# Ledger of designs, part 27: designed miniproteins, single chains, continued (4)

Each design is a single chain, and the fold is of that chain. pLDDT is the mean over its residues in the fold that is shown.

## One batch from the design tools (miniprotein)

Design m12909
Fold by ESMFold2-Fast:
Structure m12909 (fold): chain A 65 residues (1-65)
Amino acid sequence: MSVLLIFGEEVDEELVRRVASKLSEDGVIHFARRGPDGRNRYLGSISKKGRSIDEIIEELRKAFE
């Protein structure tokens, strides 16, 4: 199972925590940033398998730097 999360200027930790907790162990989170031009920029994906929710949040924050 895969989900796509679209963020603004910052990663919404509460949204990531809520979605990741409901995702299956084999789940993949795709993530994108919505720019000021109103366009979504796909940034990448992260697998839930072998990661804690806090590790997923940290990786997403790093991708936004």
Scores: mean pLDDT 80

Design m12910
Fold by ESMFold2-Fast:
Structure m12910 (fold): chain A 85 residues (1-85)
Amino acid sequence: MEEEFEELFEDALFNILKQIIQKKYGGTKEAIDEINKLSELREKDPEAFRKYLQEMLERLKKENPDFYEKLVEQAKEAAEKVLNS
């Protein structure tokens, strides 16, 4: 994949994950803390963030492959939409 597409795919995937965290915890301190930690990590150390994201995705793929497939497809579609806009 083009490097630009990979960056946009990562953006889309992270945005979807933030929405999932918010739905799961409903705006609690736990949801806010997790989102803030991930956002800070992404801004301060993109490489460490990417590693963390990959570890989360690997775990999700093993525990819930159907959900993983849908998540990846949605992120891919979102990234392609941005590239074509």
Scores: mean pLDDT 72

Design m12911
Fold by ESMFold2-Fast:
Structure m12911 (fold): chain A 81 residues (1-81)
Amino acid sequence: SMEEIEKELRELIEELSKYDPEVAKKLEELFEKILNGEEVPESELKAAVHELIAAAEKKGPEVTEKARRLVRLLSELIELS
């Protein structure tokens, strides 16, 4: 459900903020825009995703898997919106 996706996205963003608070803040801002039905440029979304994965890969496989999970959930939210 959308509510379950929102909850897991918020939890993952909070966890990732411990590793990179600036990237986490950008993702939270994009997440809120999507929830409000605002247009998010595809280039902005791709840039944020790329930055997240690159930052997570530097922290190791566990953090990288959380980042990839967040990207999957964000894509699902966009498809539902």
Scores: mean pLDDT 77

Design m12912
Fold by ESMFold2-Fast:
Structure m12912 (fold): chain A 74 residues (1-74)
Amino acid sequence: SPLIESFRAYLEDLAEKSRSWSEARARSEFEGARTLADREAELAKLSPEEKEQIYRMIDEAEARVLAALRERAA
């Protein structure tokens, strides 16, 4: 799916930029990613499987970013 590949690239860009972010900013940026995903999934009428794949990618990317930021703060 072109949308899945677009979200993969988008999340990779967020991860790269996240090195300079606070945890609060990272959470805000990933909340924005979910809002965008919800909108795009609805407009494109994605299957439940494709929607789950995008949400899983967002959750995994956010978890990795937050873990890295917390390790640096400790």
Scores: mean pLDDT 83

Design m12913
Fold by ESMFold2-Fast:
Structure m12913 (fold): chain A 65 residues (1-65)
Amino acid sequence: MAEELERILKELEEIAKKYGLKSVRFEGRTVYVQLSEEKPDASREGAKQIAELAQERGLVFRIVP
């Protein structure tokens, strides 16, 4: 059921784009998010929302500088 995970992660990626994150990467069951230099506060807030959704779906979330 890897396809289900990919679909969920694409939805999380779209949210990340709305908050102006620099990048989003997925490996295994972990979502890696890189914050934006121009909008660090907004991207950090967006990253937290993504982390909450990821936890709800049983995924691991990490922020990478």
Scores: mean pLDDT 73

Design m12914
Fold by ESMFold2-Fast:
Formats: structure tokens, sequence, C-alpha cells
Structure m12914 (fold): chain A 90 residues (1-90)
């Protein structure tokens, strides 16, 4: 059975909290491969919250993979939603 996007986001947060960079990178990649643009937009705040934790924990591999996925796989609408979510926290 394939995991839901909500389950993958919970697993991503847990991997980041556990400082498991390899697992976090794998889950992040799976989220971008399986999620629709609508699901990524709906979960933009959760993704930004997890990214901020990865930055706080100096998890460079997670941060670099997030940047790569945004550049290679994210639509302009998804990028705009993530930018809006990040701005809301500043």
Amino acid sequence: MEKSIDELLDELRTAVLNRDEEKAVQILREIFEKATDEELIANAQKLVDILELAVLFSMGRVVLEFDRLLREKASPAVIAALEAAWKARQ
C-alpha cells in the first residue's frame, strides 16, 4: 500500500527530529514524486515548518535536496505557495 501525503509529512518531520538526513531526503523525494500540485500547495506551511527545523539542525543534505526538488520538479504555483508560507513566518 502506498502512504498518504499526510503520513509522508509526519514521517519526514520525525526523520528531521531524529537527525536522520538519509531517511529525510528519501521521504522528501517520495513526497515530490507522489504529491499533486494541489496537495503540495495545501501542505506548504507544514513543508516550510519541517524545512525550518532542518535548517535549525544544520541538516545540509535535506536543505540541498529540497532546493533540487523545487528547481527540477515543482511547478511555479507550488513555488509561490511555499514562498508565501515562508513569508508568513517572518
Scores: mean pLDDT 83

Design m12915
Fold by ESMFold2-Fast:
Structure m12915 (fold): chain A 106 residues (1-106)
Amino acid sequence: SGKIDMIDELIKKVKPRLDDDTVKKIKDDAKKFKKKMESMPDDKKLAYIASRVPVYEQKLVQIILEISRNPDDPKAWEDYYKILEYLKVLYQIDEQIEQKKKEEEE
């Protein structure tokens, strides 16, 4: 998918700017978030995705602007990676539900 591929390319560029402990913590938090999302009914997943994707996409734009103003801010790079990992989870779940609906309609 175009959105997930874009997020993966951004993750590859931002991840080397962070220490291994920070990367591991954020990745583990994202895995817990994914498991929690996967435990929800599909209608609740879609409602959450619809409400939160715009918020995370706005935060992503704000973080990019912060990095452009201060590229040496380690907190901005940490927040960038965190938002990318969480957006990736939301995009993956959205695509899984869309694919499932297509299979159930055929």
Scores: mean pLDDT 85

Design m12916
Fold by ESMFold2-Fast:
Structure m12916 (fold): chain A 78 residues (1-78)
Amino acid sequence: MMTPEQQAELNELTAEIQKIMAELLESDPEYVEKAKELGAEAQERIEAAVDAKDWDKAIALLKELKEELEKILKEAKA
């Protein structure tokens, strides 16, 4: 069972990732493609962690995805 703290962190990370993705989708196609590839790869790993009920791993993977997407967004804005 997921703790309230884990649920809150998952919700916050998901919202933040969605915001970053929305900004990236307005950038050049090259960065959109990079973001989609990273998102798809991360989604498979996150789903595996969720299926295993490894919430700490799922949260860690979402944090990694957010950091990677933020790097792409910075490059797109440069």
Scores: mean pLDDT 82

Design m12917
Fold by ESMFold2-Fast:
Structure m12917 (fold): chain A 75 residues (1-75)
Amino acid sequence: SEAEEYARLGREYYEKGEYYKAGEYLVKAGDQFLKEGNRLQAAIAYYEAAKAYEKAGEYEKAKEWRDRALSLLQK
């Protein structure tokens, strides 16, 4: 799926140390998982984006995407 392709690209950028770009692609993955109805996969992708933004020094973005991931897991 498009979501899985964005997640793959995000993880590749993360492995290369391109953390900001990794965060951008992982957010795109989460958005696409939501469009596909995959809330759990969306939460995982947003949480991975938060970790990437943390590594990039983007602490406000990291908090935003962590909070969004957690909201998707709340019943």
Scores: mean pLDDT 89

Design m12918
Fold by ESMFold2-Fast:
Structure m12918 (fold): chain A 140 residues (1-140)
Amino acid sequence: EDEYLELTVKNAEKNGVAEFLLEMAARDAYKRGDYETAIKFLEALLKLDPDSARAHAFLAYVYAKAGKTDEAKKHLERAIELIEKHPDNALSYLYAGEAYDLLGEKEKAREFYTKALQVAKRLNAENIVKKAEDYLKKLE
């Protein structure tokens, strides 16, 4: 039993920012190369919001980075189904593109980076615009 993670989730819920804090914690763990901890935070986020397209897409990316191809594909498939419910979430498209890129699916990566760019431009999400453009250039 991971009591620290359980307490972190409960404290975040009480403050009304649970999903945001869990995603930030997962991102920080990922940046340190701690993929196992990143996965645990994303799984905790999915317990709060099982239909989060963004969380499934980020989890797929982290699994792909960890070399867990089957788990990456499963969460990526779920993320794509859920993206239709939240089509204005540029990060969901970006994470899906990054997961496809790591899995060697160049055509799918290009498709989702292009969608991330289109949504990010519409929402004025400058950091995501820049990342999507940089990734698309690298696929040339």
Scores: mean pLDDT 81

Design m12919
Fold by ESMFold2-Fast:
Structure m12919 (fold): chain A 87 residues (1-87)
Amino acid sequence: SALEAARAAGAELVRAVRAGDWAAAEAAEARLLALLRPLLEAGDVEALRLLVETQLELLRAVREREPALAAEVEEAAARLEARLAEL
């Protein structure tokens, strides 16, 4: 399904960011957004949940690479977790 393909693309994006492979990250992000866009336009809550979950994983990856940003990442993550709880 498109949602399963989007989940795979999201996981690939997070792995690429953790590895510092920005070319792979750009390709995975483009694929993720192309797959999620029609689902989000249709009001698919599962697609929105996947987007928020992927953003949370990306924030964790950023904190792992840039520990100086820990406070800002924690604040952003708390806001996304609150949004996820409302879905």
Scores: mean pLDDT 84

Design m12920
Fold by ESMFold2-Fast:
Structure m12920 (fold): chain A 104 residues (1-104)
Amino acid sequence: SRADVEAYIDAAIKNAEDTVRWIRDRLEKFKKDNAPKDIIDKIEKRLKAAEDALAQLKKVAADFRAGKISDAEAMREVILLEAEITTQLMGVVVLEKEWEKLKK
């Protein structure tokens, strides 16, 4: 139903906001710990991509509520954006492991 789709989109936005916050927190920790500039720059790029995807999720929610897109189109866009945000999250996890190896 439309209500189920709206609930899914709202949950996806909440999860995306939590992920963006987590990436920001990791970036600040990397800066505080004096991580190499190339690693910091890569995390900043990942953060921007995650923030852009979150902005797109919010636009999908607005377009869906306005009746501009169908249930199927909204779900397709949301799933693709969730995958994009997960890709950015995993990219930061990989960068953290790479930096931990440099400390040894």
Scores: mean pLDDT 90

Design m12921
Fold by ESMFold2-Fast:
Structure m12921 (fold): chain A 85 residues (1-85)
Amino acid sequence: MEEAEQLRREIEELAQAGFDAVSKGTPAALEEARRHLRRLRELSRKARDLGEVFEKQDKETAKLLYGASAEGEAAARRIEAALAA
């Protein structure tokens, strides 16, 4: 439970950090945005995998983790699109 909540918070914080970095638009900030993007995708995948583990044991925790993964993937796509523009 605490691990799932922490992972969701990390995904939310990383998504925000990625958007903030893109908004700065400096070469150094864009490199930070790319690092945040990679980490965001890693954590989103971890959340999905952890959700599968909890699916039979705790459906509510699994739903939270699947939601966090989906939100992280959506944020990652938006950051990637912003970096390409």
Scores: mean pLDDT 86

Design m12922
Fold by ESMFold2-Fast:
Structure m12922 (fold): chain A 65 residues (1-65)
Amino acid sequence: SEREEVARETAIGILFAEVGAKKIEFEGDEIYVYLRENDEATIKAAEEVAKEIEKETGYKITIYL
């Protein structure tokens, strides 16, 4: 349902915001994550979050610096 989709998108948004995402875009089964900073620690944290979300949900996640 649309309500379940919004709840899922909100939860994913919070997880990426915690690791330094400034913007997140949902496009079908794809998620585009834009990071505030491009330091190694921020990139690694975002990649680890993306890997877990892809494993659990089937979304395809692309990280932009």
Scores: mean pLDDT 84

Design m12923
Fold by ESMFold2-Fast:
Parts: sequence; structure tokens; C-alpha cells
Structure m12923 (fold): chain A 77 residues (1-77)
Amino acid sequence: SAAEMLREAAELAESLGAHDLAARLRELAESPVTPENLREAARLLGELIDLASRARDRETVERLFAMAGALSALARA
């Protein structure tokens, strides 16, 4: 589900020290699945991908790209 993906992304953000980003992702996980909230989630995942890339954490980058793709598909449905 979108909520489960956003909670996982929040845990990844915490592991990278991005506590504010993690809190925002958790808030979105508890929010209604609307196109606006899905676009905001995609934006925050983009920020997290940039942080993971700078940390050279390729496994996390690949996981986040998969999540972003899934959320984008939901926003278009």
C-alpha cells in the first residue's frame, strides 16, 4: 500500500539522519491517498533519493526509485 511504502521511506530517511523528512513522510502515510498527497510524496522521495545518492547507498536509491514509480502509477490511476 502507499502508506506502507511511505512508512518504509520514513525509516530509510531516519537511517540517513533526515529526521524532518522522515516526519513528513510519516504524516503523508497517515493522510488520505489524493493526487496532491501523492505528488508531495513523490517530491519528498526525490529529496530522499538525492540524500541516499550522496551517501553512495545504491540499494536504498534503487528501493526509493521503485517506490516513486509505484506512487506515480497510483497518482495516474
Scores: mean pLDDT 83

Design m12924
Fold by ESMFold2-Fast:
Structure m12924 (fold): chain A 74 residues (1-74)
Amino acid sequence: SAAAAEAAVERAFIAAGSETGGKPTGEDIANTILKAGLGAAVKSDPAHAKAYLQSLGFSEEEATYVVDYVLANA
């Protein structure tokens, strides 16, 4: 669902930000999603996961990278 995909991205963004002490990279977020077992939530609605990443200030290229990486490795 859209809500599950958005929640997965939000959780990973917060967790990765805590580890880095600043704004995490797309790679940090993608790895955090996979490590936390949130890949299925992103797969349930990749378009909303991408849109939510863009709402957090990521570029379309970076958001696409995160979603594609999770889809390939989840």
Scores: mean pLDDT 83

Design m12925
Fold by ESMFold2-Fast:
Structure m12925 (fold): chain A 66 residues (1-66)
Amino acid sequence: MSVEEIAEELKRELGLSDEEAKKAARIGVENKDKPVQDIAKLIKEETGLSEIKATLAASLVKEKLK
């Protein structure tokens, strides 16, 4: 699954903006080998999303990469 496809899922499921979804998808794909908590921290730092939304985004990206 491409970064663009994952970003569209994040936008639909979590109501993220286009920019937030693209950044979260890219971070999640680049860091797919890391635990969800570590990916969520990176997403939060880069996007300014809440801890809850960043954690949900990290979980979703990791699920879609199976």
Scores: mean pLDDT 82

Design m12926
Fold by ESMFold2-Fast:
Structure m12926 (fold): chain A 65 residues (1-65)
Amino acid sequence: MSPEAERLFAALDEDGDGRITPEELKRFLKMLGKTPTDEEIKALDKDGDGYLTREEFLERFPGAG
């Protein structure tokens, strides 16, 4: 797995509950100069529960350069 993806998740998971909100992810990507769409952010929430789990996040970003 990408150390970058794990670090990113840890930075977004402020509560340490193993979940991040799509809003937090969108805000972080925006600070990195990226402009993700609401649809792209929602697509990362596969369960539609309003959160990204650590496993879902790491699966989405497994060693992506």
Scores: mean pLDDT 66

Design m12927
Fold by ESMFold2-Fast:
Structure m12927 (fold): chain A 81 residues (1-81)
Amino acid sequence: SNAEKAAEEGAKLAGAPADKATPRSVGSFGYIAAKDFGEEVALQGGAAATAWGSMYAGDPDAPVTKEQAAEAVKFGADVAK
């Protein structure tokens, strides 16, 4: 799925294993997941995913599960549509 691909790419950008993510990379996940719908939608998706990721704001570099990353990306995509 696009969410799984976004989680892999975002985790790689954050220097984490491909099956992991950090709150810091969640914005990138949202952007990547929404980019096929255009730049404006990608920016909105990234912002929404970053906001969801702020739930972990006490440690932005701590790993989150791939399931949590996928939920954040889905939230971003849902806001963007």
Scores: mean pLDDT 50

Design m12928
Fold by ESMFold2-Fast:
Structure m12928 (fold): chain A 96 residues (1-96)
Amino acid sequence: MEKEIERLLELAEKSDGFGALLTLSVLISILEEQISKNPDDEKARAQLDRVREWYDRNLRRIRIEEAEYLLEMGANPEALGLEKEIIEEAKERLKK
């Protein structure tokens, strides 16, 4: 399990966009299962917190990229459930 976690962390670091999200999602599941079996595993909890923060950052980036794509296609990102903050960030990026 620990070597698998290290390999997934390395893969996530080398991956971008959706690939990183998928790898981090698997890693979160593995760490949550490890903590469920050993609640006192402080190392696993610290790794889970770090991986969740990394997941959230990548998810935000992907949502912004999705909003940019939708705006360029003339679609309404709000109608598709994207948050206003994400849409405004995408609009700012498209101004360049």
Scores: mean pLDDT 76

Design m12929
Fold by ESMFold2-Fast:
Structure m12929 (fold): chain A 74 residues (1-74)
Amino acid sequence: SSLAEAAENIFVQAYLLVQAGHSREEVLARVRELAERHRVPADVAERLLEIAELLTDGRFDEALAAMHALLASL
């Protein structure tokens, strides 16, 4: 779905920003910006922000598992 594609693209962007050394605040701001731009529903946007926080904490395996669970719900 277009929503699942948008969610995956937002996840990849958050991951790349973390790998490039961006701060938690910068990563979360970018996720919020992309969710708004793509008109992602509020419940999905909240889950993407939770996943982005896991990425900024270095909890990549947990972030990936949460992302798979999110995509299964879309």
Scores: mean pLDDT 88

Design m12930
Fold by ESMFold2-Fast:
Structure m12930 (fold): chain A 99 residues (1-99)
Amino acid sequence: MEEKKQKILAEIAVGMIRIIHGVFLISMKKAETKEEIEKEAKEYGELLIKAIEEAKKMGEPAAEAAYEEALKILEEIKKKYNLKELAEELEKKLEEILK
């Protein structure tokens, strides 16, 4: 692919991850119990996996950029919501998709 096209696709992939993150933040504001928090985080994880699968179809630069953005969000989930095990499980699933 041309470098300019690769850069545009990477920006689109990162934007997709950021949109999913925005939706997640809205859902988390409504979650009042630990069970609701875990449910929203799992649903978010499924959307994140699908987004990385789509980014992989756009090419390696897009997949890498989306993965790096996803890792930042997983770090937030781990630290802010104390969901270390879920965040680590999601990270492994994303790594497997990129292989």
Scores: mean pLDDT 80

Design m12931
Fold by ESMFold2-Fast:
Formats: sequence, C-alpha cells, structure tokens
Structure m12931 (fold): chain A 60 residues (1-60)
Amino acid sequence: SSAYRTFYDFLDTDGDGAIPAEYYDFLAEQFNIPAEQRADLPALFASVAGFEALARRYAA
C-alpha cells in the first residue's frame, strides 16, 4: 500500500495534491481503463485514497 503513496507523490509534480491531467492517458493505460470512463479520473486522482481505489478496481 505504501507503493501507492510513493507513486502518487512522484506523479504530483506541481505539488497541488492532485495528479496533472497530462498523466491521465498514461495512468488509464496502466490500469486498463476504457477511454469512455476517463471522466471519473479527475475525482479519483484528487487523493492517494482515490488513486488506490482506482488501482484496486481496474488493475485487480
């Protein structure tokens, strides 16, 4: 689980507490998220908890 925090902090390059939108395509590919479901990504990538929930749901 600490790996999610480390990865999230690595992606939060501007320090605003959210993953930049330019990484959404990369992350969607990593978690096998269909393009049609990308509308959920801003909310899920707003926190480490949301990021972990996304990874658990799509990467399984």
Scores: mean pLDDT 67

Design m12932
Fold by ESMFold2-Fast:
Structure m12932 (fold): chain A 72 residues (1-72)
Amino acid sequence: SSLTSQIDSERDRLVSLQGELDDLRREYDRARAAGDTVRARELGGRIDRVERELDDTSRRTADLVNERNRSG
């Protein structure tokens, strides 16, 4: 695969992860508003995992973009 197709795949992944994170944050806010501390804690853990995956994917995307820019 070209670096461009790899970058496009990682960008699609970032969009999907951002959507998942936005959904989880809305659920978290609703759980907090309802005083559901158990659900809020569960959702907080899921948010943390998705945020780490977003960070990892973002770093990989940046590395691929930098590699493409150095290569031509």
Scores: mean pLDDT 88

Design m12933
Fold by ESMFold2-Fast:
Structure m12933 (fold): chain A 60 residues (1-60)
Amino acid sequence: SVDDEVLAAARAYLRDNPGASIADVLAAVRAERPDLAAELPGNARDFGRLLRRAGEAQDA
């Protein structure tokens, strides 16, 4: 799903940048995956919620 692709891109960035903020991750995913830009929330808070929800679904 798109959420899974967003989560994968975010996790890849965080692996290389473990101290990055959610806002930094959002900016990086937008730059790396412009094809996903329409699916990304406009702010870091909602992006964090998306990552949490997608992560919970994968960890079930």
Scores: mean pLDDT 78

Design m12934
Fold by ESMFold2-Fast:
Structure m12934 (fold): chain A 85 residues (1-85)
Amino acid sequence: SEEAALRKQLDALLKRAMDLSSRAAIELRKTGSEEAKKLNLEANEVTSNITRIKENFDKTHDVAAAKEQLAEAEKRLKEIEERLK
């Protein structure tokens, strides 16, 4: 179903965000730089946002809204991943 496919995509994105948060935390511990602090904060914010999207989708079953929110979260996650390279 479309809902099942979307839930799978959200779960995959959340795992990716959690992995990124772990990497950002390691970088922060290694460098202590202002950029590393900012990346760590932003990675945690994206993870929280994806968790909220999943919770909202579980309550509303609004596929259109969840798809839009997923696309925005994925774009933000990619931006952080590129800066952490």
Scores: mean pLDDT 87

Design m12935
Fold by ESMFold2-Fast:
Structure m12935 (fold): chain A 89 residues (1-89)
Amino acid sequence: MEEALEEIKKVEEETIAEIKKILATEKDKAKAEKKVAYIIGKGVAKIIEIVGKVDPERAKEIEEAVKEYIEKLSKTAPAEVVAAFKEGL
């Protein structure tokens, strides 16, 4: 599990760096929001994969939490942003 936590931290740091780059370089707000959502989804997918290798039950709990988050996000975010997040997953 310790090695998995280190891999998760690396994914988190890489995801944050990519988001910062998008926000600094993408002048179109709608395009920036879709790119950020995709990168977050991709990061979440990698974390679920890492956790699933060491704790499959915890990975299922995370997948269920992500599904609930998508349901809530669909009520507050543009459909294209939600679709980009799902594409990243």
Scores: mean pLDDT 83

Design m12936
Fold by ESMFold2-Fast:
Structure m12936 (fold): chain A 95 residues (1-95)
Amino acid sequence: MKGLEEAKRIALEAMRELGLEEEFEELLEKVGSPVVALHILFVDALEKKDYELAKKLLETMERVLDAQRRHSRSRTEESEKARKKLVENLLKLIE
């Protein structure tokens, strides 16, 4: 899946800059989805009250979702707006 490979590349590059590349790759292998792997790291960051890291992970999830959207023929603009609203609500939770 071309969108999955691009999404994985974007996530790996961002995680490398954050020093989380190895942890992210282990999660990606287990769950098979870059977005789900990032979400697990995001929840862990929130539990540790690392809001700066959680915000960066959320921003990376948005970039990954945008990459997957560009390679999805069945994805509608309404579906993408719903996802962006969910991410915005999560950003408000982070502060």
Scores: mean pLDDT 74

Design m12937
Fold by ESMFold2-Fast:
Structure m12937 (fold): chain A 77 residues (1-77)
Amino acid sequence: SREEEQRRGAFEGLMEVLYDSLKNGDLDAALELAKKMVKEFGFEETKKALEEILAKEKDPAVKEALKKVLEEVEKET
């Protein structure tokens, strides 16, 4: 449906902002975005998206930041 398409687009947009924060070394911004996404879209959906990005990521610094985001989100949830 249109509403499901819009929800998916919003989720993907937030994931892009989170990824850009990680590329810029802003771990705090990435953590706050991840926590917001867990609250709005759910833990399981957010975790799977982060794990998929981590699996495809080639930058070691971004990989380590993504692992930290996953660990903190898991602890707080």
Scores: mean pLDDT 82

Design m12938
Fold by ESMFold2-Fast:
Structure m12938 (fold): chain A 87 residues (1-87)
Amino acid sequence: MRKFRVIFEDGKEEEVEGTLEEVIDYVASRLKPGEKAIVEDLETGERYLVRKLPDGTVVVRKISKEEAELFLKPDEEGMRAVIERLR
């Protein structure tokens, strides 16, 4: 059984065991229209973006680590703090 890390837009993280299909279905059931989450395969290191469109359609795409980091960036205030720290 594979382990996956699920990261929601609010920054909440969950570890879920199952197949990739089961985990994606679980995440999709938790999303509201317009929301997205990241699923990381802890065995392979692969990342997937799970997005629910306004019509309820679920779209899944494989993403890079860099794309995942952009999704997880803090809000505008947190980004300002990071910029000030890196000066």
Scores: mean pLDDT 72

Design m12939
Fold by ESMFold2-Fast:
Order: C-alpha cells, then structure tokens, then sequence
Structure m12939 (fold): chain A 84 residues (1-84)
C-alpha cells in the first residue's frame, strides 16, 4: 500500500539523517548535525500536514541564527511536546 511505502521511505530518510548527524557530531560539527536533523524533521512534518510542528522547528532554527538561545530552546521544547 502507498501508506506503508511512504512510512518506510520516511523511516529510511530519518535513519540516513541520524547516521549523517552522528558523523558530524564525531567531527565536532554539532551545529550542522542539529540543523540537518531539524531540516529533515521539518520536511517529514510538512509532508504529514503537521503545520504546528513545522512552524515551531523553523522558528527555533531562525532564533538560533539570530543568536537568541533562550527563544530557540523554548521553541525546541514545544516542538518535542508535539512530536512525542
């Protein structure tokens, strides 16, 4: 079924992103790892119609770029509550 194929594709994409993120972390590139995972979460959440999750993660990334660590943390915590 199309649903099963879509779920398998998303799981493979998340695993690939996790493997790349782990490599980046091992190289000391933690910010790039966080961005890569966040961008993949946004992509999947958007495909699933989870608009609130998309907005929170995009907002957190924007706050990080602006240097607002407190706002970024708050938005990531809200995104985690929705993601579960």
Amino acid sequence: SDIVEALQSREEELLAAEEEANRLIAEGREKEAIRLVAEKVIEIARAEGREALVLLVEGALAAEVEGDKEKAKELYEEALKLYE
Scores: mean pLDDT 73

Design m12940
Fold by ESMFold2-Fast:
Structure m12940 (fold): chain A 99 residues (1-99)
Amino acid sequence: MELKDGEESEVKEVDQNNPYKVKFTLPEDGILRVTVTEVEPDVDVTVRIYKGESEKDELIGSATLKKGESAEFELPAGTYLIEVSSLEKAKVKIKVTLE
């Protein structure tokens, strides 16, 4: 699954062992903003950015976010994997934007 600039994900059920993974492609150097738009229950969400298409690739950034919070990652052009997880089972929705 891939997200485009300005898109929200579907609601995904995540936990520590079952993260939600989505690809994002940056056409030029820029800032990727990831926002947690929905979390149920209201728990902390961990977002990790990997260069490439797999969690086995290079981890280049991470943030822990609450509902309504955003993290910004300054990235060169390329394809990235966004991984979303939480320590507790939660339903999560994210939005990605480019600057």
Scores: mean pLDDT 82

Design m12941
Fold by ESMFold2-Fast:
Structure m12941 (fold): chain A 57 residues (1-57)
Amino acid sequence: SDEEALRQALIDRLVEEVGMSREKAQALVDEVIEMNPAGTKAAFEKARKKAEEARRG
């Protein structure tokens, strides 16, 4: 599904840009989905923002 493709793309970006392990990236994305089951796309955007904040310091 499109959601699964977005999930994998976000995981890949977290691993590549933030340098976290794939296991931690998967856990973070899954946690955000669990916290917002009604809006997978919105959940992914929140996860991306958190990763960006971590990169900023």
Scores: mean pLDDT 71

Design m12942
Fold by ESMFold2-Fast:
Structure m12942 (fold): chain A 60 residues (1-60)
Amino acid sequence: SAAREELRRLIARGIGATLRHIGAIADVRFLGKEPRVPEPVPGSPLEEVQRRVAEEARAA
């Protein structure tokens, strides 16, 4: 609905700016330097870090 879309956009604008800032740091520090070898490990440290970054962005 229109109200939900408007709220979504507002949150996306605020959270998006913060997430982009944190994402840029994460990409440089975690993804930009990390070797791209395998992917078939669901419980990898990378997944845990991604979750923590998302939670910190949400809290900020």
Scores: mean pLDDT 54

Design m12943
Fold by ESMFold2-Fast:
Structure m12943 (fold): chain A 65 residues (1-65)
Amino acid sequence: STLTTQFQQLKQEAQQAIQEQASKDYLLDLEIRVGVNHLALVVLRDYSLLDESDELAQQLREAQQ
């Protein structure tokens, strides 16, 4: 699905940003984008990616500390 493709792209971007120790502002932007995508998955009842979405959001939150 388009949402799956968008999530995979966002996941790659977020994981690279964490690895490269990107700015806190950029990591926060990625966290917000992951949260918006997570809400879209819930609204569309696509539960297959929710665990990965939660894990990614947690990793981004921890990287901001």
Scores: mean pLDDT 83

